Designed miniproteins, single chains. Designs and how they scored, part 11

Each design is a single chain, and the fold is of that chain. pLDDT is the mean over its residues in the fold that is shown.

## One batch from the design tools (miniprotein)

Design m356
Fold by ESMFold2-Fast:
Structure m356 (fold): chain A 63 residues (1-63)
Amino acid sequence: MEEEVEKLAKKIQELIKEKKISLDEFNEILAEAVEELYEKGLGNTLESKIELAKLVLEKIEKL
């Protein structure tokens, strides 16, 4: 995993533990983030992966 994506993934893991997010809740958040990424027409690039991680992070922070 690239350095930037790895840092975002670690932050997401910390928030999951802190907010006690279940696997089912996480799967819903991930599905919503993927749908938003797809609607924006972003391809399978490093930038798209970073954007996906940011969308997931934002959704978890709003819980």
Scores: mean pLDDT 75

Design m357
Fold by ESMFold2-Fast:
Structure m357 (fold): chain A 97 residues (1-97)
Amino acid sequence: SKLEEEIEKEIEKLEKLAKSSKNPVIKDLTKIIVKLAKELKKKAKTEEEKKELLKILRDSIKTIEDSEKEKDDRVVTTRLIGQILRLIGLLEDLELK
C-alpha cells in the first residue's frame, strides 16, 4: 500500500538522521524510535493505525530537523521522548486488540 511505502521512507530518513547525529542522546533516542516504528509497521493492520504511525514518524523527523535551529538540545530530547511514548501507546493499543 502507499501508506506502507511512505512509512518505510520515513523510517529510512530516521535511520539516516540517527547515523548523522552529532549528539549521542539524540542519536540513541532516534534509534529507539526506528526500532519501535519497525515493530509497529509489522503490527499495524488498519489504515487508521498506519496513518497514526506515519504522523508520529513525521513529527519525529521534524523535531530532529528543527534541532538545527534549537539552542537547547534538552528541548529536542524531551520532544523525542514524547514521540517514543506516543509509539509505545500505539503499540499497547495494537497488542490489546
Scores: mean pLDDT 83

Design m358
Fold by ESMFold2-Fast:
Structure m358 (fold): chain A 72 residues (1-72)
Amino acid sequence: ATVPQEELDEEVAEALALIAYAISKRAVKLGRITPQEAADFLRRLADIFREKGYTKAAELLEQHADELLAEG
């Protein structure tokens, strides 16, 4: 793999992180899950991304999990 491929993989991971956050936030707003359940889901995904080396995506997920709990 080259640097451009690694950048693409990280960009996809960041996009997935944003999608996961958007879905989780919407599910909480609609009363389908609790803010705590949504935050736990995002943190679990962050752990997976961190293990894969997608540190920026993992940090985004952790930040959004904390934000979601603060709004709940």
Scores: mean pLDDT 78

Design m359
Fold by ESMFold2-Fast:
Structure m359 (fold): chain A 65 residues (1-65)
Amino acid sequence: SRADQLADQAEDYLQQGDYDTARRYAQQALRIDPNNRRSQLILASALARQGDIDQAQQYIRRANS
């Protein structure tokens, strides 16, 4: 799906340390599929790496629901 393609791009940028771009692609994937667990975890990882721990924890909890 398009959401999965965006999640793939977000994951690639996350692995490269480009957290801003990873967040943008993960957020786009979540706009298409709000329950996409993989995109929620990618967004949480990027947020945690940028020091936004509270928001990261919220996305982790949603992904594990």
Scores: mean pLDDT 88

Design m360
Fold by ESMFold2-Fast:
Structure m360 (fold): chain A 72 residues (1-72)
Amino acid sequence: MDEAEIRALVETLETSPDAADRRAAARRLGEIGGEATYRLGREALLKAASHDPSEEVRAAALAALVSIREQT
């Protein structure tokens, strides 16, 4: 998978004002998984899981972290 896609998803998760876009980015990061997603996205996903104002985004980020861990 292209690291540019992972970086774009991390940027969306961190900067998008739309909770639906942030949720979709977190979910997609979990679907991609693997070492590159863990290396590039782990910190953003941890921050989102703990601090995002949307419960749906926090849940998606937590699910993504679990999924990525299974692949790394």
Scores: mean pLDDT 81

Design m361
Fold by ESMFold2-Fast:
Structure m361 (fold): chain A 64 residues (1-64)
Amino acid sequence: MEVTEETLERALALAEAILRREKEEGADLDAIRPQVVRLVQETFGLSEEQATAVVERALARVKA
């Protein structure tokens, strides 16, 4: 796949920002996960697997 590490870093930063904001608002992060995966996938042209991996990594960071 033609996805660069820089693209994955940008995707991770966006996912983290969204999830941090949602956490501050008291949202169920697990409930919103599919929406965040879709947004990251559409924004950066990632595969579903790549977008899912990015969002899972972002969730781990936000929940820590």
Scores: mean pLDDT 81

Design m362
Fold by ESMFold2-Fast:
Structure m362 (fold): chain A 69 residues (1-69)
Amino acid sequence: PLDRGVRLLEEARRLRDKGDELYKQGNYTEAIDEYNRAIELTRRAAELLGAEPDVSSLTDKINEIKQKQ
């Protein structure tokens, strides 16, 4: 169902944006939580849309944060 997949991608983008703001504030644990939620929704959306989940940028951000902690 395209509508559901598209809405999940929209929600994933909002979670990523929230994670980016938390990261700028130095709230690293909360930023990682939001990025992990974005990854989960992106994977679900990709399955519904028959596409590959593009999560590499999100995993890269999580790794960057872990190095800063």
Scores: mean pLDDT 80

Design m363
Fold by ESMFold2-Fast:
Structure m363 (fold): chain A 93 residues (1-93)
Amino acid sequence: LATALLNQGIDLLFAGKFDEAIAALNSAIALATGTDPTLQAKALAALGKAYFLKGKTDEAISALTQALAIATAINDSALTAAVSDAIAAIKNA
C-alpha cells in the first residue's frame, strides 16, 4: 500500500496535480513511518518537490531536510546527494 501511494503521488506530481500528489505522499509517509525508512525518505523528497512547485518554499525545505536526515541515517548516498542538491537549488533560487 505505501509503495502504491508513493508511486501514485509521483505520477500525480508529474501530471501537475500537486494537491492530489501532496495527499497521496502524506499517506505514503504515514504508512512508511517506523516501518520503511527508505520509502519514507523517498516520499518526503517527492513531497518537498510538490511543495516547491506550489511555491511553498518553507514547506519544501522542511520536507527535503527530513528526507536528507533519513537518507543519511540509512547510508543511501544517491538519495542523500539528490536531496542535498535539491535543497541547494531551492536556496539559491
Scores: mean pLDDT 84

Design m364
Fold by ESMFold2-Fast:
Structure m364 (fold): chain A 81 residues (1-81)
Amino acid sequence: SVEEVERRFVRLITSAERLSREELLAEAKAIRDMALAEPGVPEILKRLLTEFTDLLESNDLSGAEALAALHALAQRLMAES
Protein backbone atom coordinates (compact mmCIF):
# COMPACT_ATOMS: atom_id res chain seq x y z
CA SER A 1 0.00 0.00 0.00
CA VAL A 2 1.02 3.66 -0.40
CA GLU A 3 0.77 4.05 3.40
CA GLU A 4 3.18 1.13 3.96
CA VAL A 5 5.72 2.61 1.49
CA GLU A 6 5.49 6.03 3.21
CA ARG A 7 5.71 4.51 6.74
CA ARG A 8 8.79 2.42 5.91
CA PHE A 9 10.49 5.32 4.10
CA VAL A 10 9.98 7.66 7.11
CA ARG A 11 11.33 4.92 9.42
CA LEU A 12 14.34 4.46 7.11
CA ILE A 13 15.13 8.20 7.18
CA THR A 14 14.72 8.48 10.98
CA SER A 15 16.85 5.34 11.64
CA ALA A 16 19.46 5.62 8.83
CA GLU A 17 22.32 6.69 11.15
CA ARG A 18 21.64 3.64 13.37
CA LEU A 19 21.53 1.10 10.53
CA SER A 20 24.50 -0.79 9.08
CA ARG A 21 25.32 -0.26 5.40
CA GLU A 22 23.86 -3.71 4.64
CA GLU A 23 20.62 -3.00 6.59
CA LEU A 24 20.22 0.43 4.95
CA LEU A 25 20.67 -0.98 1.43
CA ALA A 26 18.36 -3.97 2.08
CA GLU A 27 15.56 -1.74 3.44
CA ALA A 28 16.00 0.80 0.60
CA LYS A 29 15.67 -2.03 -1.96
CA ALA A 30 12.57 -3.40 -0.20
CA ILE A 31 10.87 0.02 -0.15
CA ARG A 32 11.84 0.66 -3.82
CA ASP A 33 10.35 -2.69 -4.90
CA MET A 34 7.13 -2.01 -2.95
CA ALA A 35 6.85 1.49 -4.45
CA LEU A 36 7.39 0.25 -8.03
CA ALA A 37 4.63 -2.38 -7.54
CA GLU A 38 2.17 0.18 -6.08
CA PRO A 39 0.32 2.29 -8.72
CA GLY A 40 -0.74 4.92 -6.14
CA VAL A 41 2.85 5.95 -5.32
CA PRO A 42 3.86 9.25 -7.03
CA GLU A 43 6.34 8.84 -9.91
CA ILE A 44 8.78 11.30 -8.29
CA LEU A 45 8.94 9.10 -5.16
CA LYS A 46 9.51 5.98 -7.33
CA ARG A 47 12.37 7.81 -9.09
CA LEU A 48 13.81 9.04 -5.77
CA LEU A 49 13.76 5.54 -4.25
CA THR A 50 15.26 3.95 -7.40
CA GLU A 51 18.10 6.48 -7.74
CA PHE A 52 18.76 6.44 -3.97
CA THR A 53 19.00 2.63 -3.96
CA ASP A 54 21.35 2.71 -7.00
CA LEU A 55 23.51 5.31 -5.21
CA LEU A 56 23.71 3.15 -2.06
CA GLU A 57 24.69 0.07 -4.13
CA SER A 58 27.41 1.99 -6.03
CA ASN A 59 28.88 3.83 -3.02
CA ASP A 60 30.04 2.84 0.46
CA LEU A 61 28.10 5.51 2.38
CA SER A 62 27.53 5.93 6.11
CA GLY A 63 23.97 6.65 7.30
CA ALA A 64 24.74 10.36 7.61
CA GLU A 65 26.29 10.45 4.11
CA ALA A 66 23.27 8.53 2.76
CA LEU A 67 20.85 11.09 4.26
CA ALA A 68 22.87 14.00 2.77
CA ALA A 69 22.87 12.25 -0.63
CA LEU A 70 19.10 11.59 -0.39
CA HIS A 71 18.48 15.29 0.32
CA ALA A 72 20.62 16.39 -2.67
CA LEU A 73 18.92 13.81 -4.93
CA ALA A 74 15.43 14.92 -3.84
CA GLN A 75 16.28 18.58 -4.60
CA ARG A 76 17.65 17.66 -8.05
CA LEU A 77 14.59 15.53 -8.96
CA MET A 78 12.19 18.29 -7.84
CA ALA A 79 14.10 20.80 -10.03
CA GLU A 80 13.83 18.42 -13.03
CA SER A 81 10.07 17.92 -12.53
Scores: mean pLDDT 83

Design m365
Fold by ESMFold2-Fast:
Structure m365 (fold): chain A 81 residues (1-81)
Amino acid sequence: MLPSIEEIVEEVEKLLKEGASSEEIVEKVRELMEQIRDLPLSEQGRAMGAIIDVLLKNGYHEAAREVVELAVEMVEEQLAA
């Protein structure tokens, strides 16, 4: 079953509440994005945008920047395929 954007955001928020490192957050985001890789890029972008918003609101600026870099890499890989 594919997670909803709401479920993806809740998983990230849970890690923030547990005091996860930026590295742990980025790894979890990578796992969540892999679960939705079969969705259109527009839907993947919407999920990434929601994650970035949550990270910025909670002061995780480094993790947010790394998630943006991951989003760019994923788009470039899909366009190259």
Scores: mean pLDDT 78

Design m366
Fold by ESMFold2-Fast:
Structure m366 (fold): chain A 75 residues (1-75)
Amino acid sequence: TPSEEEVLEELLARIDEEARRLGMSPENVEQVKEGVRLVVRTAFALGFAPERTLELARAFAEGAIRLLKEEEEAA
């Protein structure tokens, strides 16, 4: 079973790669990463299963990337 730290590290690396592909600003990339850290930490604190935590963190990251990218395009 992957540790919380291992899961988080993998998620953050994937966010970096996706953000690079989309040309996101460094500020927005950091916001997504901070949000993912909070989601993972909170879900584990609430006793969620690792699989559920991963699902929630991925859904959050996907939504946050989309919204922040739309905001960048509007500016």
Scores: mean pLDDT 80

Design m367
Fold by ESMFold2-Fast:
Structure m367 (fold): chain A 96 residues (1-96)
Amino acid sequence: LAEQLREQADRLEAQGLLRTSAAARELADILARAPRTPERENIGRLVVESLEALNQGRYSESATKLTAAALLAIAAEDEEMLEGIVRLIRAAMEES
């Protein structure tokens, strides 16, 4: 998941979405740290799918998946992942 996030970040950077790319890399670093839980893996998958949608210009799908990821982070009480997701949402909104 962390490597998949970095791959999506590289594609965002190639498109000039530098802030969104940086936020995605920070989230990848959070995912690469402990704890590795099923909840974090599910959140990470939604973030990867969101960034794949963003890289394809599917903004509505990207927003929906990021919202789902944020809600799962809240349910899991994963403040670090939630902060990372919020930073990613803000960066994407500023560059869209």
Scores: mean pLDDT 84

Design m368
Fold by ESMFold2-Fast:
Structure m368 (fold): chain A 99 residues (1-99)
Amino acid sequence: SMEQVNKLIALSLIGIGVEFDLRAKGYDEVAKAVEELTKVAKEVMDQAIKNGDTDTFNKAYDLAVEALNKAVEYVKKGKEEEALKVLKEGIKKLEELKK
């Protein structure tokens, strides 16, 4: 659907923007985790489209956006380890949606 296409584009743009901002600030490990989270989320979302699984598509999108928002908030507070933890937990939950 057009809504699904728009969500894929939105996640890609948000992910790239967050990654670039984090790298510019010297948070290279967090930026790498953002890149991996975005990649895994898009793989889950693409597979969900192929399967006609709207519920899994929306769950993957919501998990990715929530993890990105929490990671950005932790970085703003200087909590890099917590930012990495939330991104890694998000990646794990997204991988579980593939199974």
Scores: mean pLDDT 88

Design m369
Fold by ESMFold2-Fast:
Structure m369 (fold): chain A 75 residues (1-75)
Amino acid sequence: IDKAIEELKKIKTDLENGKMSVREAIQKLKEVLKKVGVKGFNIPQSFIDSLTREQVIEIIDNIIKYLEKKKKEKA
């Protein structure tokens, strides 16, 4: 969980700073979600292609908050 949160924060920062494309961020996000056991993450490619940078940042931020909450509840 800690490594997943750290990886997501890096993706968010790189996306905010223009160092990462929206497509790259989504790919890395899918990899992180797979590692934390989120099965069936199946967003259609057309929907992915329609997402703005701001929308992807919001999605990542919400996932970080969710994982941080789960970490605190278990600790």
Scores: mean pLDDT 70

Design m370
Fold by ESMFold2-Fast:
Structure m370 (fold): chain A 63 residues (1-63)
Amino acid sequence: SSEAEAALAEAAMAEVEALLAQGDIEGARKRTEEAVAALSDPAMAALLRREGEELIAAAQRQA
């Protein structure tokens, strides 16, 4: 994918991690879905979705 799409995915993951650090599981889920919808590369969108879901699952297990 383009460098711009990679930067968007990285920024989205940083925001998801920040939301999870605050205990905002729903915010993290919403941000993941928004980022996935914004990506034009289906492979990158699938990887971002999976990574976001894994982070959310890990955070829920720690709660």
Scores: mean pLDDT 81

Design m371
Fold by ESMFold2-Fast:
Structure m371 (fold): chain A 106 residues (1-106)
Amino acid sequence: MMEKKAEELEEKARELGEEALRLLEEGREKEALRLALLAYGYQFLAELYREGADEKVIKEVEERIKNKDFEGFLDIALDIQAEQFGASEEEIARARALNAEIVARA
């Protein structure tokens, strides 16, 4: 069940990523960025399903993606990745600032 859902989300992320690149080539930067953020969100959801993450975390990420709260889901993704890879507080702060700038442009 989890693996099938992850595969479906990964395919959706790929399709959105390809569409984002097409929009970027057309000079539609804001729309391209929004689709790129959605692609990242679906890819992150797929990873959560593959890892068997807590159902509450999965639902929170799904709701933030649905509501287009890109800053909110990127913060969750960053916190999880920082814990997994042992990122420093300075690296986390820089990534959060960059994510906020990216979302502001979308």
Scores: mean pLDDT 78

Design m372
Fold by ESMFold2-Fast:
Structure m372 (fold): chain A 81 residues (1-81)
Amino acid sequence: SSAVEEALKEAEKIFRERAPELSDEDLAAVLATLQELARVARDPNATRADFEAVLARHAARLSPAAAELMREVIDVLLRRL
């Protein structure tokens, strides 16, 4: 839906604003997490729990700063759904 694509654009903006603060290693982990979040957001059967599960699955690979960014992105996605 257009609302999902708009939410993804807002998430992309937040990522772009915060990306200069991330290490190359954090950036790779964040990009992998964002790709999976985008797939979940475009799935019409996805629930809040699916977004939380993506973050949990990637948590071990995310630094504290990267994890905070991902929580902010998920919050934006959940507010638009």
Scores: mean pLDDT 80

Design m373
Fold by ESMFold2-Fast:
Structure m373 (fold): chain A 51 residues (1-51)
Amino acid sequence: KLEEIRQKALSIENTKETIAQAFLEAGFYIEAYRVLGDYEKAQEVERQLLE
């Protein structure tokens, strides 16, 4: 059922948020945003670092 799938996906998403927070605390912003699926933000940070 769709709702059962959504509940499972939310549990996985919470785990990814925990991993992303650990990267943020360690100063790995690009990796953190990629784990969250925010590729645009990750690209912005990468561009600033490469300049």
Scores: mean pLDDT 72

Design m374
Fold by ESMFold2-Fast:
Formats: structure tokens, C-alpha cells, sequence
Structure m374 (fold): chain A 68 residues (1-68)
């Protein structure tokens, strides 16, 4: 389901952040945007954080989008 996919994406983003994988976090935010879970603004902010190497910040944004 969309909710299960979003939850698994948030878990994947957290793991990526724990490994310092900012690209993995950015990829997760792209996926949430495709699922319609993240808004355009949320997706842009999360992707920007991932591209800047802020894996923790990106993962927090993914988690917030999923819980909204």
C-alpha cells in the first residue's frame, strides 16, 4: 500500500543517514514525491539537503513527510 511504501521509505532514509549516505536519502525523497506523500516543496527541500550532504537533515524531512 502507499502507506506501507512510505513507511519503508522513511526506514530506508534513516538507515541511509546512519551510514552517511546522503544520495540514498535524496533518492528516498524522490520516491516519496512519486508516491504523492511529499509535496513539491518538501521534496525540493529534502533533495537539496541530500545533495548538500546533510543526510540527517534529509532523513528528518522524509520522516516528517511520511508522518504528516
Amino acid sequence: SKEEDARRAAEAARRAAEEGDAAGVASTMYHLKQLGVASEEEAERGIAAGKAGDAEGGARLVEQAVKA
Scores: mean pLDDT 79

Design m375
Fold by ESMFold2-Fast:
Structure m375 (fold): chain A 75 residues (1-75)
Amino acid sequence: SREEIERQAKRVVEIVIGLLRDGKISVEQAIDVGLGLSRELQEAFVRIAEELMPTLDEEIQKALKEVVEALRKEL
């Protein structure tokens, strides 16, 4: 369902943000994670990431923006 896709996408976005914040994943690795998602999950990921982006630290905003821009090129 659409609701299930949004829940899954939100969980992935939150995990990616946490891993980027903790320095456990590079921007390139975060992009690889995003590109490995289905088209529907990628679209939801981009939307949710953009909604959360203003609430994040500047460094994490920059990293997440690069991930979002990479996903948008494939959508």
Scores: mean pLDDT 86

Design m376
Fold by ESMFold2-Fast:
Structure m376 (fold): chain A 75 residues (1-75)
Amino acid sequence: GKKIKDEANKIYGKMIDQLTQKAEEARQQGNQELADVVEQGKQDLEKEKQNIIKLVDDGKLDEAKKKVKDAEKKL
């Protein structure tokens, strides 16, 4: 299960870091509405990552692998 968790952390970590930068840029430009939308997206990604980790912990490895592949396609 470690490999699936490592991949989830890598993929979602990269996406969350990109959104963190985008939210900061939006705030610097005075676009608070865009910053708020990006922060919501960041929270949604963190929740998706935690769901994959929970699937691994519950022994649902095939479901976890599918969700990781689906997330990778969104990059």
Scores: mean pLDDT 84

Design m377
Fold by ESMFold2-Fast:
Structure m377 (fold): chain A 93 residues (1-93)
Amino acid sequence: SLEEKIKELEERMAGKKPSRTVFVGNLPESFTKEKIKELLTDFAKSLGLEVESIEAGKTSAFVTFPTVEDARRFALALLEATEGKLTVELVEA
């Protein structure tokens, strides 16, 4: 369930070294890299967060923020907003 996925992400964040980079997986294959960057940047802006950089793959992206707190906030909000349909994790530094 979504609540279980949120709890697992929070527990993973508590157990890992601080990271400013969020991994986002299971993005639609129909999306271009440009669309992925646009979507994730717009979502971050909706939370009042500024993205430092985005590296987009075919169905995944790495989103880097100025602070670890911004990265954690983005990860939790994205997981909740997508009802756990996307893979969201903090990348180990």
Scores: mean pLDDT 80

Design m378
Fold by ESMFold2-Fast:
Structure m378 (fold): chain A 64 residues (1-64)
Amino acid sequence: MAAEAEALADELLAVYRADPAVAGDAAETMARVGYPGLPAAIEIIRARDPAAGAVAEAGAARAA
């Protein structure tokens, strides 16, 4: 779980740096399918880059 969440956080941060809108949409899609480790990955992203974390959190919230 922890290693998977860190890997997902690294991937989502890379996507965010390329295109924030795509990162938000990816987080929404992952939340809709119940992607493992997404909540933990969002916490890691928020701790490392609050702006990137906010985008991912907002995307995941749209799935609810």
Scores: mean pLDDT 81

Design m379
Fold by ESMFold2-Fast:
Structure m379 (fold): chain A 105 residues (1-105)
Amino acid sequence: MEERIEKARKEIREILEKNHTITEEQLREIAEKTGLSVSTVRKLAKEVLEEHGEKRLERLREEAQLSPEELADLERMAKILAEESGLSFEDALYFVLAMAVSARR
């Protein structure tokens, strides 16, 4: 039982790492694969999505080695990007941080 939940969480995490979103069809496929209900998989997906957003931002902050002032500037840029492009703040911040890391390499 616990192993099925961990397997579902792993598959959801892999999809979110690649696509940053998960479709209703993918939730149904995971439910069928693991033998869990679609409602259980949907609840797990919500939990993993929240964890994914927070953890990917923390990883990029660590990798970028930003000062508090540099981070504040990038957060401001991310807010503008989110408002202009219709992205979530988390997605915009991830993009801006990833670009900053790439520019330093």
Scores: mean pLDDT 72

Design m380
Fold by ESMFold2-Fast:
Order: sequence, then C-alpha cells, then structure tokens
Structure m380 (fold): chain A 76 residues (1-76)
Amino acid sequence: SEKVVELIYEEASKVVDEELAKKVKEAAEEAIKKSSPDPRVQIQNALRAAARTLHEAGKGDEASEVVRGVRERVEK
C-alpha cells in the first residue's frame, strides 16, 4: 500500500541518511510488487524488506525503531 511505503520512508529518514532511506523505500516497494494483493501480507513483506535492508547495512537497532514506528502508525 502507498501509506506503508510512505511511513517506512519517513521512519527510516529519522534514523539513517537519505541514501539508505531511499534504498529502504525501494526494497519495501519491490516487496509489495512481489506480494499477494492482501494489504496485510503487503505490509508484513514491506516491513520485512525494510528491516533486512537496514540489517544488511549494519543498522540493526535502527531497523527495530523503523518497524516499531511504522506499526504504531499503520493501525490508524
């Protein structure tokens, strides 16, 4: 969903540099494109892709912050 990608990008931009935040956004968008049309599955896959991208960059603590921040904002 458009909202989850925007939330992931906003949360990532708070904790990592712009280049890495954009890479995280691209990974989330790609995960959604490869997911079933179920919004819940798309959100889970987008968050997994974002967290994985941050962990691969050595930003494991930031990955936890991003996932938490997005989850708090997705539920309404």
Scores: mean pLDDT 83

Design m381
Fold by ESMFold2-Fast:
Structure m381 (fold): chain A 70 residues (1-70)
Amino acid sequence: SEAAEKVALHELLKIHPNAKEILELVRAGRLEEAAKIISKLSPEDQKAILAGLSAVTPRAPELAAVLEKL
């Protein structure tokens, strides 16, 4: 639901201020661009943002695979 998405976005914004942009890129299928932004975060923040994204998009496993290949 949109309410669940807003809650997940709020939690993601605690990790990174560009979390909304990352989510929009993932939803648009622009996974390489999203992965490049995430790759600049600490390993702990990368794991946290991927976990948060899995709550709002089914593309989170695809994104994780792209990130590992960078």
Scores: mean pLDDT 77

Design m382
Fold by ESMFold2-Fast:
Structure m382 (fold): chain A 70 residues (1-70)
Amino acid sequence: MEKIEKLRQAVENKDYEKAIEIARELVKDATGPLKKTIERYLKAIEQAYKANDLEGIRNAVEGIEAVAKK
């Protein structure tokens, strides 16, 4: 729970590098199919950040939050 809250706060603060760092930690903590799902969202955040696509970053973070809540 705490890592998901930190991820959201990093995006709200426009600290996208911190958001990527937290997403990588979530990948390390996850196992099985959940790990693969979060890893895909991490790649989406990295690609969106490189492209200056702020909506893409927000959508990918929302995806991680939704998967982590189940």
Scores: mean pLDDT 80

Design m383
Fold by ESMFold2-Fast:
Structure m383 (fold): chain A 88 residues (1-88)
Amino acid sequence: AAAVRERAELLAEIMGRLVREGKVSEDVLEELSSRVPELERLWREDPDEAVRRLTKLLTEALRKMGYSDEEIAALQAEVRAERERLAK
């Protein structure tokens, strides 16, 4: 579903920005990297489940980095607003 995919894309953009800003610890990056083969396999077998697993993984990583659910929601809202403004 488009809504599930959009949520995963928002979380991926947040994580990508944090990585570029040097705000993600090496331990978190290693944990995320270790999950890539599993997510790649799931993407081929069940793309909807892969998107759900990616969403959960990124949310848990942000929580581990000290972000509250409210802060994660605020970041998602900011990225969504930016995407909606740029989309035509």
Scores: mean pLDDT 79

Design m384
Fold by ESMFold2-Fast:
Structure m384 (fold): chain A 74 residues (1-74)
Amino acid sequence: SVDELLAEMERILAEVEEKRAAGTLTLEEAGAATRRAMDLVSQIVSDPNASEEQKARAAAILDELLAILRELRA
């Protein structure tokens, strides 16, 4: 379901943020998390049962993961 896909994205973001705060987040882990989030966003946006709010939240999570990945590359 869209709720399950969105919950998975929230878990990915929480794990990435926790590891970043702890100073243990690697570039490989951030990259893998971002790729997984891209797949999940594609599924959510393509689902006719997804609300505009769910689509917006999915996009926001992906944008945050991309921002974290850019910071790690800098």
Scores: mean pLDDT 89

Design m385
Fold by ESMFold2-Fast:
Structure m385 (fold): chain A 67 residues (1-67)
Amino acid sequence: MREEILKELEEKAKEGDVWAQIALASRYALQGRVDEAEELYKKAKALNPDNPLVDRTEGLIKAAKER
């Protein structure tokens, strides 16, 4: 059930949905999946660089890298 939502987010992120890219990047960063989080973050930032959620996601990725 939860996995179905995750798959939907992954599909939307691949289609260029910035919200889905940010949501997945944040989840991956919190799980320590830094490389995947960075890839999604870069895509989201390229589409909407001034989005405050993009800045928040960058902070989460940096925190994950410290560990």
Scores: mean pLDDT 75

Design m386
Fold by ESMFold2-Fast:
Structure m386 (fold): chain A 99 residues (1-99)
Amino acid sequence: MKLTPAQQFVRDIVHSAVEYVRLRSDDPELLALADQVEEAVDKATKYKLSRKQIAELVRKAWELWRVVTDPNATEEQVRAALEDLLATVKKIIDEAEKK
């Protein structure tokens, strides 16, 4: 099944952001968190999402991208951005499953 362009965009930016985390960190806990975020986003984008849910995912994915591409960002800031996106994605999955 083909994703909508907006859902594909969210997947592409999150996959790229996670790859940057893998490039800049050797911390196994941070890498495991990045893998969880990628898997959760892939799961969420299989659901029929509202425009509001897509907009929230785009905003959080873009925030993660800004943090991971900033050479001055700390690993704590990267972890916080990953945790924030993961929490948002889990909320959206719960909302989609309760419809």
Scores: mean pLDDT 82

Design m387
Fold by ESMFold2-Fast:
Structure m387 (fold): chain A 101 residues (1-101)
Amino acid sequence: DPELRRQQEQDREGLIGTIELLLETTRAWIRNLERGHKLTEKEIEAIRRSTELLAERFERLGDHRTARLVREMGEAIINEDIERLREIARELERLLREKTA
């Protein structure tokens, strides 16, 4: 079915684009924290809300691995854990390579 194949391809490209955005977001937070950025309470609340909503979306799509990485990214940002964010970035890079191979 050409329509089913087109939908599956669009869903795959959308997922890849979201993972690319997550990787760039992780890298941006590493740079900000390395530059001595201090999180505000408003930023912490926004990160908690947005990462939980995004993780729930991936859970509903059956992508438990990406959902876990989203939650771990949010917690690492809030904890200002640069080393953990670097580990998450490497895991997102591996995930992206797997989906684009």
Scores: mean pLDDT 83

Design m388
Fold by ESMFold2-Fast:
Structure m388 (fold): chain A 61 residues (1-61)
Amino acid sequence: SDELKREIELREEIMEGVRDIAMAVANLVNASDADIQRLNQLLEEEERRAREETQRRAERA
C-alpha cells in the first residue's frame, strides 16, 4: 500500500539520521574502532528489526 511505502521511506530516512548522530557522538568521545564496530552492528540490527516489523505488518494486513 502507499501507506506502507511511505512508512518504509520515512523509517530509512530516520535511521540514516540516527546513524549520522551516533557516529558524530562516537567521534566526540574518541570511541575505539571496536566501539564503532559495535555501534554499527547495533544500528544494523535495529534497521533489520524495523524492516522485519514492517514486513510482518504487511503480511497480516
Scores: mean pLDDT 76

Design m389
Fold by ESMFold2-Fast:
Structure m389 (fold): chain A 96 residues (1-96)
Amino acid sequence: SKGPEPAYLVVTLKYPGTEEQTKALADKLIELLRKEPGTVDVRLLEISGNTAKIGVVAVSEQDAERLARKVEEMGAKAGATVTIERLASREELEAL
């Protein structure tokens, strides 16, 4: 039996503000997610206008589901629209 398989997410944040404000929100969410149990890696993938994309590597499927719920809640409280996409592999995440 193999241990838990890592899980990969792309979080897309759309904020009703400037690129600077959107980046500040993304940076804050990245910092908070990096402190969460079950997080392997979190990084900014892209920022363009009022849209930011964040890559998340979780220890397991269950950790990914928990992290997805937390980022959705935190983003919504900040006034952002959050969309979360599951990726099949680290290679797909690194290609972004």
Scores: mean pLDDT 84

Design m390
Fold by ESMFold2-Fast:
Structure m390 (fold): chain A 87 residues (1-87)
Amino acid sequence: MAEVEQLRTAGGSGAGILKEDAKKGEKVRMPLGGLQPGQEVTAAVVNDDGTLVAYGEGRAISPGEAEVTLKGDAKKGDRVGVTAVPG
């Protein structure tokens, strides 16, 4: 499981920086506010140049935390944004 340093949380969204390299299929946990348990979330990973390097999908594991699985490789220092899927 890849670790992230939290930058921001808001209702249904959060952002962090990867603390280590992450490969396709690895999971990332992100603190987010305002989630329903089991709510779908999407993730996008962006490098220092603002280039999208990976997508992710997952679910809220609690009202304050989501777990996403990356669909591509990412590197330490890349930014992860996670957003709740609207109902």
Scores: mean pLDDT 77

Design m391
Fold by ESMFold2-Fast:
Parts: sequence; structure tokens; C-alpha cells
Structure m391 (fold): chain A 93 residues (1-93)
Amino acid sequence: SMEEVLEEIREKYKKILELFKKYLEAEQKGDKEKQEEYIKKINELLDEIAALINEFLATASPAEAEEFQKKFFELQAELQREVQELLARKAAE
């Protein structure tokens, strides 16, 4: 269902945020190997999200596709806000 796909995307976004926090810590420490490891894992999760979106949209009606896109953009906006908050907290340290 649409809600199951959106929930799977939300869980992958949570993992991306955790990896991004680890990336920022590795950057602070100058650990380039760990930075590369975390970025690779983030990119893999982003590819998985893209695949989920494409699979859903391939079988969705136009109405379902429109509703999904609206809810997906809301999820993406929430992720962007959390990333900006992490960066702001880092800058304040």
C-alpha cells in the first residue's frame, strides 16, 4: 500500500539522518575513511528510496501518484528541516 511504501521511506530517512550525524563527527575528527564509508551508505539508502518510489509509481493510478507525491514531498521537507537543524547545532559548537 501507499502508506507501507511511505513508512519504509521514513525508516530509510531515519537511517540516513543517523549516518549523516556520524559523517559530521568523522568530518570533525578528520577521518576521511569513515566519511567515505558513511556517504556510501547514505547513497545506497537514497538509491533504495528511488527504487521504492519508481516501483510504486509504475503501478499507481494518476490519483494515487498525486497523493503519494504530495506526502513524499512532506516527508522530504521534514528530512531537510532535520538536516538543517543538525548543521545549525554543529555550527553553534
Scores: mean pLDDT 87

